# Ledger of designs, part 48: designed miniproteins, single chains

Each design is a single chain, and the fold is of that chain. pLDDT is the mean over its residues in the fold that is shown.

## One batch from the design tools (miniprotein)

Design m1645
Fold by ESMFold2-Fast:
Structure m1645 (fold): chain A 111 residues (1-111)
Amino acid sequence: AVVVTQSPASATAPEGGTVTLTATASPAVGGALAWVQRREDGTLRVLVVGGSTLGGNGDDRFSGSGDASSMTLTLSNLRPEDSGVYYAVAQVADGDTGLGTLGAGTRLTVT
């Protein structure tokens, strides 16, 4: 089984500040790690896949780095709408993009 470990469990940062989230997958996955935000309204937004920031729904303030076993998400120039829960998702290397293992999530509060 793949285990995704995220840190921190919660973070508080000021508006205009920067926060860094990390995730690791054990064992290393041959598929990509991704970052997904659950917004306060309950909708999901995909931010980063495989260390690449997605256009359109990823903000230029958000950057990812890492590989199939570890990933860092950096959120800069924070706004109140960035508050929510951020999940790392490990996709298993079985060719099925419908499979994913979620980390426990990081609750971000922008003050």
Scores: mean pLDDT 70

Design m1646
Fold by ESMFold2-Fast:
Structure m1646 (fold): chain A 101 residues (1-101)
Amino acid sequence: MSEEALELIEKAEEYYKKGDTSKAASYFSAAGILASESYLQGDLRGAGEVYEKMGEFYESQGDYKQAARLYELAARLYEEAGDLEKAKEAREKSKRLREKA
């Protein structure tokens, strides 16, 4: 499921870069649904990876507010998964970007 969600993020990024924000939003929404399904199936780390990838994209586009929110969500999922190192890294990214927003 996380790999399928990552493929949807890649498609969303492609459409966003081409100016098709409607298709980009649709693919990001689909990736978020798959991340939620991963969470329900107990794949908390996979769900965290999906949101971290979305955060990386928004950060690269200068949308620091959205990136910070996505990194905070990823951090919570990593923490619940027991991946405290990734949780710390994602939380530090969120905090840094909130100061730039």
Scores: mean pLDDT 79

Design m1647
Fold by ESMFold2-Fast:
Structure m1647 (fold): chain A 82 residues (1-82)
Amino acid sequence: MDAQVAETEKLIKQGQEMLNSYLTVTGGQVNPKIQQAQALIQQAQAKLAQFKKDPSDVSLLEEAQKLAQQAIKILLEVGQGK
C-alpha cells in the first residue's frame, strides 16, 4: 500500500512538473489541453488526499493514479504537437 501511495505521488509530481514547464514556455497562455491536464492533476491530488484521510476505499488511490496518468498522456501529446 505505501508503495502504491508513493507511486501515485510520483505520478502527480511528474504531471505537475511537466505542466509547470509548459506554462513557463508559453508564458501562461490558455491552452485547452493544458487546462484539461491541470484539472486532472488537481482531481488526482484530491482523490489521493481523500484516500490518505480515510484509506478504507482503495479505489480512490486507483482513481488518483489513473487521473495522473491521463494528465501526463495529454501533456506528452502537447509536447508532440498533437
Scores: mean pLDDT 79

Design m1648
Fold by ESMFold2-Fast:
Structure m1648 (fold): chain A 80 residues (1-80)
Amino acid sequence: MIEELAREIAELTRRDPELAAERMRELGEKLKPEENQKLLTLTTELLLGISAAQYRGLVAGDPALAALAEEIRARVLAAQ
């Protein structure tokens, strides 16, 4: 389930950001664009306050998602 994947990515980002970025890339190959955007949104909600560089790292493997990364993050922060 996407919610469980978001929790996994959030936990990995705190422990091992390089592994978290790789996991996000792997999921980007398997998930539909809509599912991957939802995953990033939920992960962003769990990781409010991480650096912009770490956040960009999470989406570097998906060019379409990377293009929307700042927009997704801004929407999540505005909804808080």
Scores: mean pLDDT 71

Design m1649
Fold by ESMFold2-Fast:
Structure m1649 (fold): chain A 99 residues (1-99)
Amino acid sequence: MEVLEEARRLLREAIETLQKALEDPKGYVDELKRIADRLYELAQRLLKAGHTELASELYRMAGLVYQAAIAAERGNVELSKELIQQALDEARRAMELLD
């Protein structure tokens, strides 16, 4: 699978997961952590492939998703929702780089 096609699929999956997590952040802590790990791993592969701008966006999104999971786990649901919304905004920007 080409790394850019993998990025499109993961971003689409991440957007769906983030939208669900926005309704119930505490219920999605483990799923958010898994998505953050996958985004970080793919960002490293994108960087090695020369896709520096897209890699930077995925690194930023991974950090936001991980912080959202930690906020939800610690009971700060409001902060988790704010971080999830920021991650969704970054995901939309990353999708624009793929078009």
Scores: mean pLDDT 88

Design m1650
Fold by ESMFold2-Fast:
Structure m1650 (fold): chain A 105 residues (1-105)
Amino acid sequence: NPKVEAEREALADELLSNPIISEVKKALLPDVSDEELKEKIITSRFKASERGPMAALLAAYEVISNREPLTLERLTAIARDYANLLITELDEEAVKKAYEVMSKY
């Protein structure tokens, strides 16, 4: 679906342009380059081990883009919803790492 692919590309570009999300991505997916992450988002082809960290990264982006107060409980709730969308289990350690990085800002 070309419309869905365009929406995924726009999301990837927004994620990679945000300096706080860039730091969260480095903590959660250190072995994935920005170019690789963009390709994975556009194609929706993540390794099983990457889906939990990706759910946490998407949760971090939602909190920042909505200008929500940062709490571990809220970040965990959003990450759980994204984990369900990505058909993976919640990665609580990835959520904790995202929270620690975001708490510096």
Scores: mean pLDDT 86

Design m1651
Fold by ESMFold2-Fast:
Structure m1651 (fold): chain A 71 residues (1-71)
Amino acid sequence: ALAHNNLGVALQALGRLAEAEAAYRRALELDPGNPEVLTLGRDGLIAVLRALGRDDEADAFERGFLARSTA
């Protein structure tokens, strides 16, 4: 849901990157058919993963289905 994307943005701004990742993954899990949630959640998750130094995961998520797993 958009609320989880908004939570992810807020947590990312606070430097709480692991919690921001969880919020973005949760948004994508709850509302995978919503283009706005998909765009914001995907972009947010990629940004958080890069900020965490997990560039390989960010790149894989950007390219496709690796991050369809919200675990």
Scores: mean pLDDT 72

Design m1652
Fold by ESMFold2-Fast:
Structure m1652 (fold): chain A 63 residues (1-63)
Amino acid sequence: SSADRAGAEALARAGPMSGAEAVALAQRHGGSTAAAVAHDLGLVDPVVDGRRAAELALEGLNS
């Protein structure tokens, strides 16, 4: 849970980046939920909005 939140917070702070960069950033914090969201967004768009990825990851954690 702390790792998932840390990954989401890191994505929110980083701004827009490539899908691969977003996944790597989330994985660095051990956040599997944030990494999965970043991966899925990267399949649809070449540029991932880190804030949007963080919002979706936190929504998944609150389900």
Scores: mean pLDDT 77

Design m1653
Fold by ESMFold2-Fast:
Structure m1653 (fold): chain A 67 residues (1-67)
Amino acid sequence: GSLLQQAEELRKQAEQYLAQSQQLRQQAAQTSDPQVKQQLLLEADILEGVAALLRGMASYLERIASK
């Protein structure tokens, strides 16, 4: 696909990871097990980091496509 199409796909995937991260944080808030809570929060943090990377890549593709 075009660079803009690839950027759109990356942004869509980032939004999915952010939605999953939000669900994990909600699950962490509901758990009484400290170990499970820590694991859910760590997984949420990882998904947020991956989403940020994907959004950065999408922005880069959008910039080179506009030139």
Scores: mean pLDDT 88

Design m1654
Fold by ESMFold2-Fast:
Structure m1654 (fold): chain A 64 residues (1-64)
Amino acid sequence: MEKLEEARRRATLLVGILLQEGVSDEEAYERTKAYLREQFPELPDEEIDRIVREALEKAKKALS
C-alpha cells in the first residue's frame, strides 16, 4: 500500500517538526491527524490514529 507508507512518512516528518517547534504532544497529534485526514481521505480514521501515534513515538525517540 504505497499511500499508507507515504502517510506514515509524512506523519513522522510533521510530528517531528511540530515537537521541535515546542508544540505539545496533544496538539501535534491533533494537527497531524487533521492533515492526514485531508491528504488521505481514503484511509479509515482508525488507521490514521494508529499512524499518528506511531509517528509521535518515533519522533520522541529520535529527539531523545
Scores: mean pLDDT 80

Design m1655
Fold by ESMFold2-Fast:
Structure m1655 (fold): chain A 90 residues (1-90)
Amino acid sequence: LVERYRALAAEIKADMEKAAEQLEKDPAAQAEIEAEIAKAAEAVHAGDLEAAEEHLLKAVELLEKYLSPEAAEKLREMVRLLLEKVRELL
């Protein structure tokens, strides 16, 4: 699990750095993505991993404007892997 997550993170690192640069120029999009991530964190704290996944996948959808389709799909896989690991720790 951790190895696959790390490999995906390495593969999309450059794409994520470019997305971050574009988000600095679009404060409205940045705020919307940050709001979805905050909602996901609240859901994890409440033990609602289904809601957490929905909000994190929504954040990925918002990031798709700044990412290649391949990078976006890898990011979705990383979200699923992360939530599976969190579920094991609960």
Scores: mean pLDDT 81

Design m1656
Fold by ESMFold2-Fast:
Structure m1656 (fold): chain A 93 residues (1-93)
Amino acid sequence: MPAPPDASLSEEERQRIRREVLEQTAAKLRVIGEAFDTGLKYGKEGKPVEEAVKAAEEAVRRTKSLDEREQKVLTEEAKKVAKWAWERGKELA
C-alpha cells in the first residue's frame, strides 16, 4: 500500500502548527477588541480619531508573536475598527 498522504508531516508538527495558528488568531482578536474599545472611548471623550488610530497601531506593534506580513494586515484591520468605533463613540457623547 502507498504511504498515507499525511506521512510527510508528523503528528507533533501538525499539533504545533495548529496551536500556533490558534494562538495567533487569539492575539489578532485581542488586538481588534482593544482597537474597538479604545476607539469607542476616545470618540465618546471627544479625542481626535488620529489618537485612536495610533493606539490601534501600537497594540499591533506590541504583538511580537505575529510575523511582519500578519502585522501589516492586522494593522489595517485594527485601524478600520478603531475609526468605526470612534464614530460610534462620538454618537454616544
Scores: mean pLDDT 80

Design m1657
Fold by ESMFold2-Fast:
Structure m1657 (fold): chain A 66 residues (1-66)
Amino acid sequence: LTPEERQVLLALAKYGTVEKAAKALGISKSTVERYVDRLEARGLVVREKEGDKTTYRLNPAAAEAL
């Protein structure tokens, strides 16, 4: 992982949503979404829908990458 990808992954693991991760990291939601797409493509993050909100969970396999 790049340092930036790792920071986004940790923020998603802690906060669970793009909006909260973006606030915690001080970056835009669109920037977080771009990193989330890469992390999801690698199987490091799992996207879940709950009603009208989208949450993300760390894949247990991603713990080896951190």
Scores: mean pLDDT 78

Design m1658
Fold by ESMFold2-Fast:
Structure m1658 (fold): chain A 120 residues (1-120)
Amino acid sequence: DKKVKELIRETARILATFIKEAPNFKALKTEELAKEAAVGMLRIISSVALLSLKDSEKVNEAIRIITEELEKLILGEISKAEAAKRLSKELNISQSTASAVLNGDEEAIEKILLKKYEED
């Protein structure tokens, strides 16, 4: 249990850092390369987190939901407002909390994942 909670905290930190740093990929030669690099990194982060937390079904589901909406945002398929609305509904959190997640608020991400772990 302690090790799983530590992995959840590490996952929240990594996701928060990625979200905050993703705009800096625009320093790459083209916007297309920046988007591809960001999506590639997000997929690696997601895969490692899901594998590490595979026995925590609700935590896994929350990570999939968060990373799916982040991928759509990076690709320009949805607005930030629509992503916040979807996260709010799918994770049963406030729109304010969903917006904090999309802004890379480590504490907001950690609290959601820990709550889902307790619900497992």
Scores: mean pLDDT 81

Design m1659
Fold by ESMFold2-Fast:
Structure m1659 (fold): chain A 89 residues (1-89)
Amino acid sequence: LLEKGIELMKKKKYDDAIKEFEEAIKRLSGQDKARALHNLGNAYFAQEKYDKAIEYYTKSIKLGSGILKRESRANLKHVKNTIEYKKKT
């Protein structure tokens, strides 16, 4: 379910990747849904849509656990740092 979205991310086809991850979210629950939410955050971050990236990483953190939760927290911090650097430059 996530493989096609991940491949589209690698090809920088972010709009197509977002569509695939949104479809995955409708069909998944628990940890797998948290993973799809994390990937959706990554896609929005790559498009520099920071508010959407923050939204989806936050949803992933609330639903997920373990390594995924830590990765989503790290990426959320990275988005916030990116916004701060853009403000200064």
Scores: mean pLDDT 84

Design m1660
Fold by ESMFold2-Fast:
Structure m1660 (fold): chain A 59 residues (1-59)
Amino acid sequence: MELLKEGEEHWEKGLAAFEAGDGRTAGEHFMKAISAYAKVDPERADKVAAELAARAAAA
């Protein structure tokens, strides 16, 4: 599904921005990724959101 691919692309862009120290851009891409996943696979969206929260807590 196109939305699943779009979510994956936004997730990767979010990670790249996060690694570069651009938290604003990272957050925007992560939000778009989760939103795209929620429309196609809500369970995957929940897993991705939990993963992001765990990474934020560890940082």
Scores: mean pLDDT 75

Design m1661
Fold by ESMFold2-Fast:
Structure m1661 (fold): chain A 84 residues (1-84)
Amino acid sequence: SALEDIVEKLMESPSAVVVLVLEDPELGELIVIAALDTGLPPGSDREKIEEFARSKLESLLPEAVDYGVASGELPFSEALREAL
């Protein structure tokens, strides 16, 4: 599926963890966890990382109607365990 292809592409770059919450009319709420290479220098502000990730994801997921983007490793460990 298109969603599986997008997730595979996002998982190729191990620099930031992105949590996507998507709504599908038939499947309901979907939680997608992916690693995204932001290309930003080490020590960049979290807000800038999240803004970059959101912009990048909007170009890859043009049909996503409701998604939350957040960057970080440990704060999303519970969502990672649930999604993996």
Scores: mean pLDDT 49

Design m1662
Fold by ESMFold2-Fast:
Structure m1662 (fold): chain A 95 residues (1-95)
Amino acid sequence: SPQEERRIRLAEEDIRGALEALRYYVPKLSKEQRETLLKTAREHLSPELVAEIEKIFEENKDKKPGSPEEQTIALIVASVALAALGVAEDILRKA
């Protein structure tokens, strides 16, 4: 239906947006914060999304963290992005 097609399209857009947010904010995190988020992703997301996220974390493993304020904002945004990925993935799986 047109409503189902719209829901699928929005979920695909949410996945792209969440992955872009992770690419921007993950470099600002400490190593410990990155490890905690990656563990959360592995517990809650599909192997396919986990592979994409692991690639983002690996590309940023040697980057110095941002300021304490940047780390706090980045942790909040990255956590929201992981939650959004889980919701969008669930929509696509049930479609």
Scores: mean pLDDT 87

Design m1663
Fold by ESMFold2-Fast:
Structure m1663 (fold): chain A 106 residues (1-106)
Amino acid sequence: SEERRAALLEFVERLSELYDKMDKAIDEGNIDEAVELAEQLLALVREASDRFVTSPEAKQRVDELIARMEELLEKMRQSTDLDEVKALFDELRDLAGEIVGILLRE
């Protein structure tokens, strides 16, 4: 539907804004801010899952990806290495992209 499409585009735009903020935090060496932004990213993805997932099959796949994102976020919280935080963020971004792909196909 047009309404669903518009709402999904708004979600993707909010996701992109968080990516820009996280890239800036990483460039500035601010691990604490990068972790806080990653927590916001995960919260946004959970909100999108609750709002846009309609099939049980999509729900299972998205829940599995969210669980993997939660594990990556915990690793980011434990890291003091900026290069490791950047690599973990890149993996979070890839998983969020997979979730977007699932939501767009549903």
Scores: mean pLDDT 88

Design m1664
Fold by ESMFold2-Fast:
Structure m1664 (fold): chain A 66 residues (1-66)
Amino acid sequence: EEKQKVKQEFLDKARTLEKEYNSKIAEAKKLPDPEERQKAIRDIKNEYMDKFEKLSEEYQKKLEEL
């Protein structure tokens, strides 16, 4: 039960990050300047790659604590 709750929390957080990521990418794609658009997309990708990696590590740690 607790393990399932930890998994659900992870999935909920991952889904939230995916929605934020997709939303920010969609907004960045609307930027009229190609250079600003590419920079914004790159910055968003770098930020969210780090967040997803950290989330995955925290999930694994919580599973070990159960």
Scores: mean pLDDT 83

Design m1665
Fold by ESMFold2-Fast:
Structure m1665 (fold): chain A 78 residues (1-78)
Amino acid sequence: MMEELKRREEELLREEAEREGLPEEIIEWMLKGDGEKLAEYATEEQKEKVKRVTERAIRRMAAELGISEEEVKAALAA
């Protein structure tokens, strides 16, 4: 059920990004996995927030699923 995992990832990423006050453009690039645009156009402060948001989202997903953060990363990469 990759669609369910991807949808939940996007929900958690958006929640954490909005909590950090990231602008919608940055959130859209995160959800699309557009690392090139993030690297080129995001500020250093925004890039640090993106890292924290991603780590928190993965941690929350791991806790909800009862698996490790590494297993969540592997599932999302597949």
Scores: mean pLDDT 79

Design m1666
Fold by ESMFold2-Fast:
Structure m1666 (fold): chain A 63 residues (1-63)
Amino acid sequence: MFEELLREAEERAKEIGEETGAELEVDPNDPLKITVTKAPSSEALLAALEKAAELRKELEEKM
């Protein structure tokens, strides 16, 4: 279960990065800890943060 959630979090974070141009990292000990490490613009940062918050909520529902 945990390993499946971590893979899903990493895969979805990568998709968000591709959509926004931002770079995201998932904590390997906590799939709900998704951090935006780099963004090419303030707009990309906000979009990545919003999508990351939605992803965290979705993953919480699966726990």
Scores: mean pLDDT 80

Design m1667
Fold by ESMFold2-Fast:
Structure m1667 (fold): chain A 84 residues (1-84)
Amino acid sequence: SKKIEEYLKKLEEEGKKLLEENEPKMEELRERGDVEGARRITAELLREALAKLEEFAKEIGDEELLAQVREARARLAAAEAELA
């Protein structure tokens, strides 16, 4: 449906924007060998991407996708907590 196409386009645009905004910082961290800083930014990007995907899953009523996204978010949070 047109609604699903519009949601997918918005999700792609927001994902692309997040990657583009953070790419210069990621490149600088890679050049400096700042592995911890690179991991932190990667985790932030994944959190934002998963949050957007969760919103999309709720809007289209995809309960399976919603469950998978929530599990992925919990797993990411657990991994971040172990590194703190």
Scores: mean pLDDT 73

Design m1668
Fold by ESMFold2-Fast:
Structure m1668 (fold): chain A 81 residues (1-81)
Amino acid sequence: SELDELYEEILSLVKDPELKKMVEGAYKTLKRLIEEEGLPEEKAVEIARLMKEGIEKGLSLDEIERIFLRELTRALDELAA
């Protein structure tokens, strides 16, 4: 899937073990939401792309986590509407 491909690409960019752990947790959360909560895969892909862009820009762990949480909250709000 496009989400799985993006996840592998992101992991290839990350050398920091704490950031890898956060990215892995984010991926597991997105997969769970697709399977259990009806989150569209296209929204999960959009979130993953924004995280990848932040990592490519050299943003900190805290900044990447903030991007993930912000975009996840937005996607969940859209899902609840």
Scores: mean pLDDT 85

Design m1669
Fold by ESMFold2-Fast:
Structure m1669 (fold): chain A 65 residues (1-65)
Amino acid sequence: ELDRDIAVALVEMLAGIAKAIGDPRYPLLDQAAKALEAGDFETARELLRQAGVSDRTIDDILALA
């Protein structure tokens, strides 16, 4: 599951950056990373969309998993 681990790490980095800059969307990114780790791609996609991540970036992240 190396590709999924990379996808999770990327979303976790986004959550960490959002938290560091005080972006209130960081809990959505954190939950999206957990959904990806669990293999729940539908929940991950919806959480990433709610966090304002572009559909293109979401598709790229999910393609890794």
Scores: mean pLDDT 80

Design m1670
Fold by ESMFold2-Fast:
Structure m1670 (fold): chain A 100 residues (1-100)
Amino acid sequence: SMREELVAEIERRLAAALERIRAAKTKEEVVDVADQFLKWVVTLAQTRQHPAVDEIVALATEAARRIEELAASEDDVERFKEKVAELLRETAARIIELIR
């Protein structure tokens, strides 16, 4: 179904983003990866006119805000990577539940 295909695409994109975050050497690289993933999710929700688009946009916007706060407060790159990865997993899981 279109819902199953959409969920699978989000899961694939999340997995790719998490791999890139693991490989990242700087906080800037981690932010760039997370920003690309969240912008992709927002664009996907808006262009497909999904019934939960407003909720999906709100979740992605809140995740981006929290990543900016983490970038300002967490000086350790490895801890920053862990915290951003957890936030992206949590955000993606909540978005997937809205699509299911």
Scores: mean pLDDT 88

Design m1671
Fold by ESMFold2-Fast:
Structure m1671 (fold): chain A 102 residues (1-102)
Amino acid sequence: EEAEEQLRKLIEDLAKVVGIEIEPNATVEDLARKLVEKGLVSEDLLKRAQEANTLPEKFEVLAEIARELAEHYEKLGDLEKARQFRYIAGQARYLANLLRQQ
């Protein structure tokens, strides 16, 4: 319940930093698809998002998406966006690890 709301918030936060519009209750798969269309993340991440069926798996995919975006924006010299994506990646990894212990 709370974990699903945290996932939703991180998806929204990531979309805002990228500057893309997402639908209410957008999934990690929906986010990954839009990012692949923009050439910002690999098609492999979309496939992983489609195969993620548990909350820990969804958080893990979101963390990897945020990590790739951080590296992309760092190479462009946008250190502020890179820092925001690293924060999102860290939060998603932390939550994935917590949920695995339940």
Scores: mean pLDDT 86

Design m1672
Fold by ESMFold2-Fast:
Structure m1672 (fold): chain A 61 residues (1-61)
Amino acid sequence: ATLLQQVTAQLQELASEPVPPETLSKIVDAAEGLRRALGLPDSLLFPLAKMFFDVELHYRG
């Protein structure tokens, strides 16, 4: 499995209900983009993705 697939699965496990695949993909892609832009190691992908995930879920009405 790829790092992106692993992080996507971890985010789905944190969700109280199923999250649409397109939403998870957007979150993980945004986090990977930021990680690459800042030159951060692969180990920081999950913390970044979780930050975006928390924002998306907290502001959904």
Scores: mean pLDDT 78

Design m1673
Fold by ESMFold2-Fast:
Structure m1673 (fold): chain A 92 residues (1-92)
Amino acid sequence: DKLKKEAEEIIEKAKKIIEEQEKILREKFEGSSPESLDLVPELVDRLPPELHPTVENLLKAKEALELAKKALESKSLEEQKEYLEKAKKLLE
C-alpha cells in the first residue's frame, strides 16, 4: 500500500516534468508536438546544444515513469522497492 502510493506519486511527478519539458520543445519547434519526435538518447547529440538539458530531463522523466509502472506491476516487494529507488534517483 505505501509502495503503491510512492509509485503513484512518482508517476504524477514524472508526468508533470514530461508536460513541462514537452511544452519547451513545442515552443522551440514552433508548435510542433514532441510526440511526433522519436526522442532517444542517440539523438541528443544531434539536437541544438541549448535543447540538450530539456531532452535529457524529458528522457529521465519518461524512464522514471516506466520504472514506477513496473513497480506497480511487480509481484515482489523487493523488486518494487528497487524500481522505485531507481525512479527517485532519476527525478531526484
Scores: mean pLDDT 73

Design m1674
Fold by ESMFold2-Fast:
Structure m1674 (fold): chain A 68 residues (1-68)
Amino acid sequence: MSEDELRAQIQQYLSSQARKLSEVLSPDQLDATMREMGRKAQQGLEEGKSLEEIKKMMDDVVNQTLSS
């Protein structure tokens, strides 16, 4: 997978997560959670992680937010 394809897949995943989370989180919580997911995705890219590993990192942010 190219870096451009990987970035596109990450952005599609973020958009899908934003849609789902908008039903559960307030707008302020959604914005903060989306920014943190974006930061983790960037970290994963810099570390050379796979798409699946980056998705896992983003899912961990969601789980932490939903766990209080």
Scores: mean pLDDT 82

Design m1675
Fold by ESMFold2-Fast:
Structure m1675 (fold): chain A 95 residues (1-95)
Amino acid sequence: MEAIKEGIEKLKKEFKLTEEDIEEIIKKIKEYSEMSEEEKEKFLEELAELDKRVQNHELTEEERKELVKAAILASLFGLIDSGKYSVEELIEALK
């Protein structure tokens, strides 16, 4: 848990994530267990699109912030799916 908290704090400082950004991430984590397979696939497709734009150097500051939030969500979803952490444990780490 400490390594996750440290990683989140580092990203929060580097990308100037606000309390609102953190609340949005927490909301998405809470909704993860209720996400359909279609919604999960759509999320991954959106990440792939953003990755292509990164390679083309076409990102605005706002889009870079959204990419960081999306990458955090993808990592946290992977931890839940692996069974390493519960939704509740990850939410506690983000608070």
Scores: mean pLDDT 72

Design m1676
Fold by ESMFold2-Fast:
Structure m1676 (fold): chain A 81 residues (1-81)
Amino acid sequence: MEEIEKAIEEAKKEVDDLIARMPQLTVEQAREAARETIERIGNKLEELMKKSKDPEVQKKISLFLSDLISRIQQALAEKRR
């Protein structure tokens, strides 16, 4: 479980760092950075879900990933306005 908790903490930090930097980026740079961050986080968490045989753990990871992606998309939408 420590590996999953660590990956979740790292993913959250990457999203928080991206959102904090977003005001300093152009709309195009923010979109590209968001795409790369979503891809990186998605790949890491999907690999953990494949490794985990517990459906409850897989569901928790999936919901957390969805929440992180939603936060990035909201920040991008606000920047474009």
Scores: mean pLDDT 80

Design m1677
Fold by ESMFold2-Fast:
Structure m1677 (fold): chain A 79 residues (1-79)
Amino acid sequence: MIALAEELVTAEAGEAVPVTFTVTAPADGTYVVYAIGGDGEITELARKKAKKGEKVTLSATFVPKKTGGYRIVLALEPD
């Protein structure tokens, strides 16, 4: 997978963290939003297929299990 965008968030356990990414698709493929905890736990939040040149918007809500810092990543899985 190719990382296209990243957001760093600090959240409390059980807090609803809305995340939205908008990108013009650089390639045909599946666009996936992941949340990554400081301990390396990965949670998939959203996915969408798009063709090169399409505007892709992915919105999701992340609810962390622990208070701390999280990395929210938009990644591409090319076709």
Scores: mean pLDDT 83

Design m1678
Fold by ESMFold2-Fast:
Structure m1678 (fold): chain A 92 residues (1-92)
Amino acid sequence: MVISVSVLVDGKLAAKKTIEHEDFEEAVEEAANWIVEQAKRYKKATFIVDTSGSEEETRKMAEYVVKKLEEAGIEVKKVEVRGNTVIIETKA
């Protein structure tokens, strides 16, 4: 699976990362951990996450990322899933 993450702060690209793993769960865990680290660095951030997976796999990834953000004490303001793309807005 391939997961590409873009981090926008005040509408500008602040960071990006591409994660590749044959294992879906390993790709999702690495993406979630990196997104949590980025969210902690910025008071407000927008994450645009594209996956090579199915819509169902993309939804499961989104749910896991939200769970990890909330467990880290980060407020999730918005989650939108469109096919294989997820948009997450956070406030730390």
Scores: mean pLDDT 87

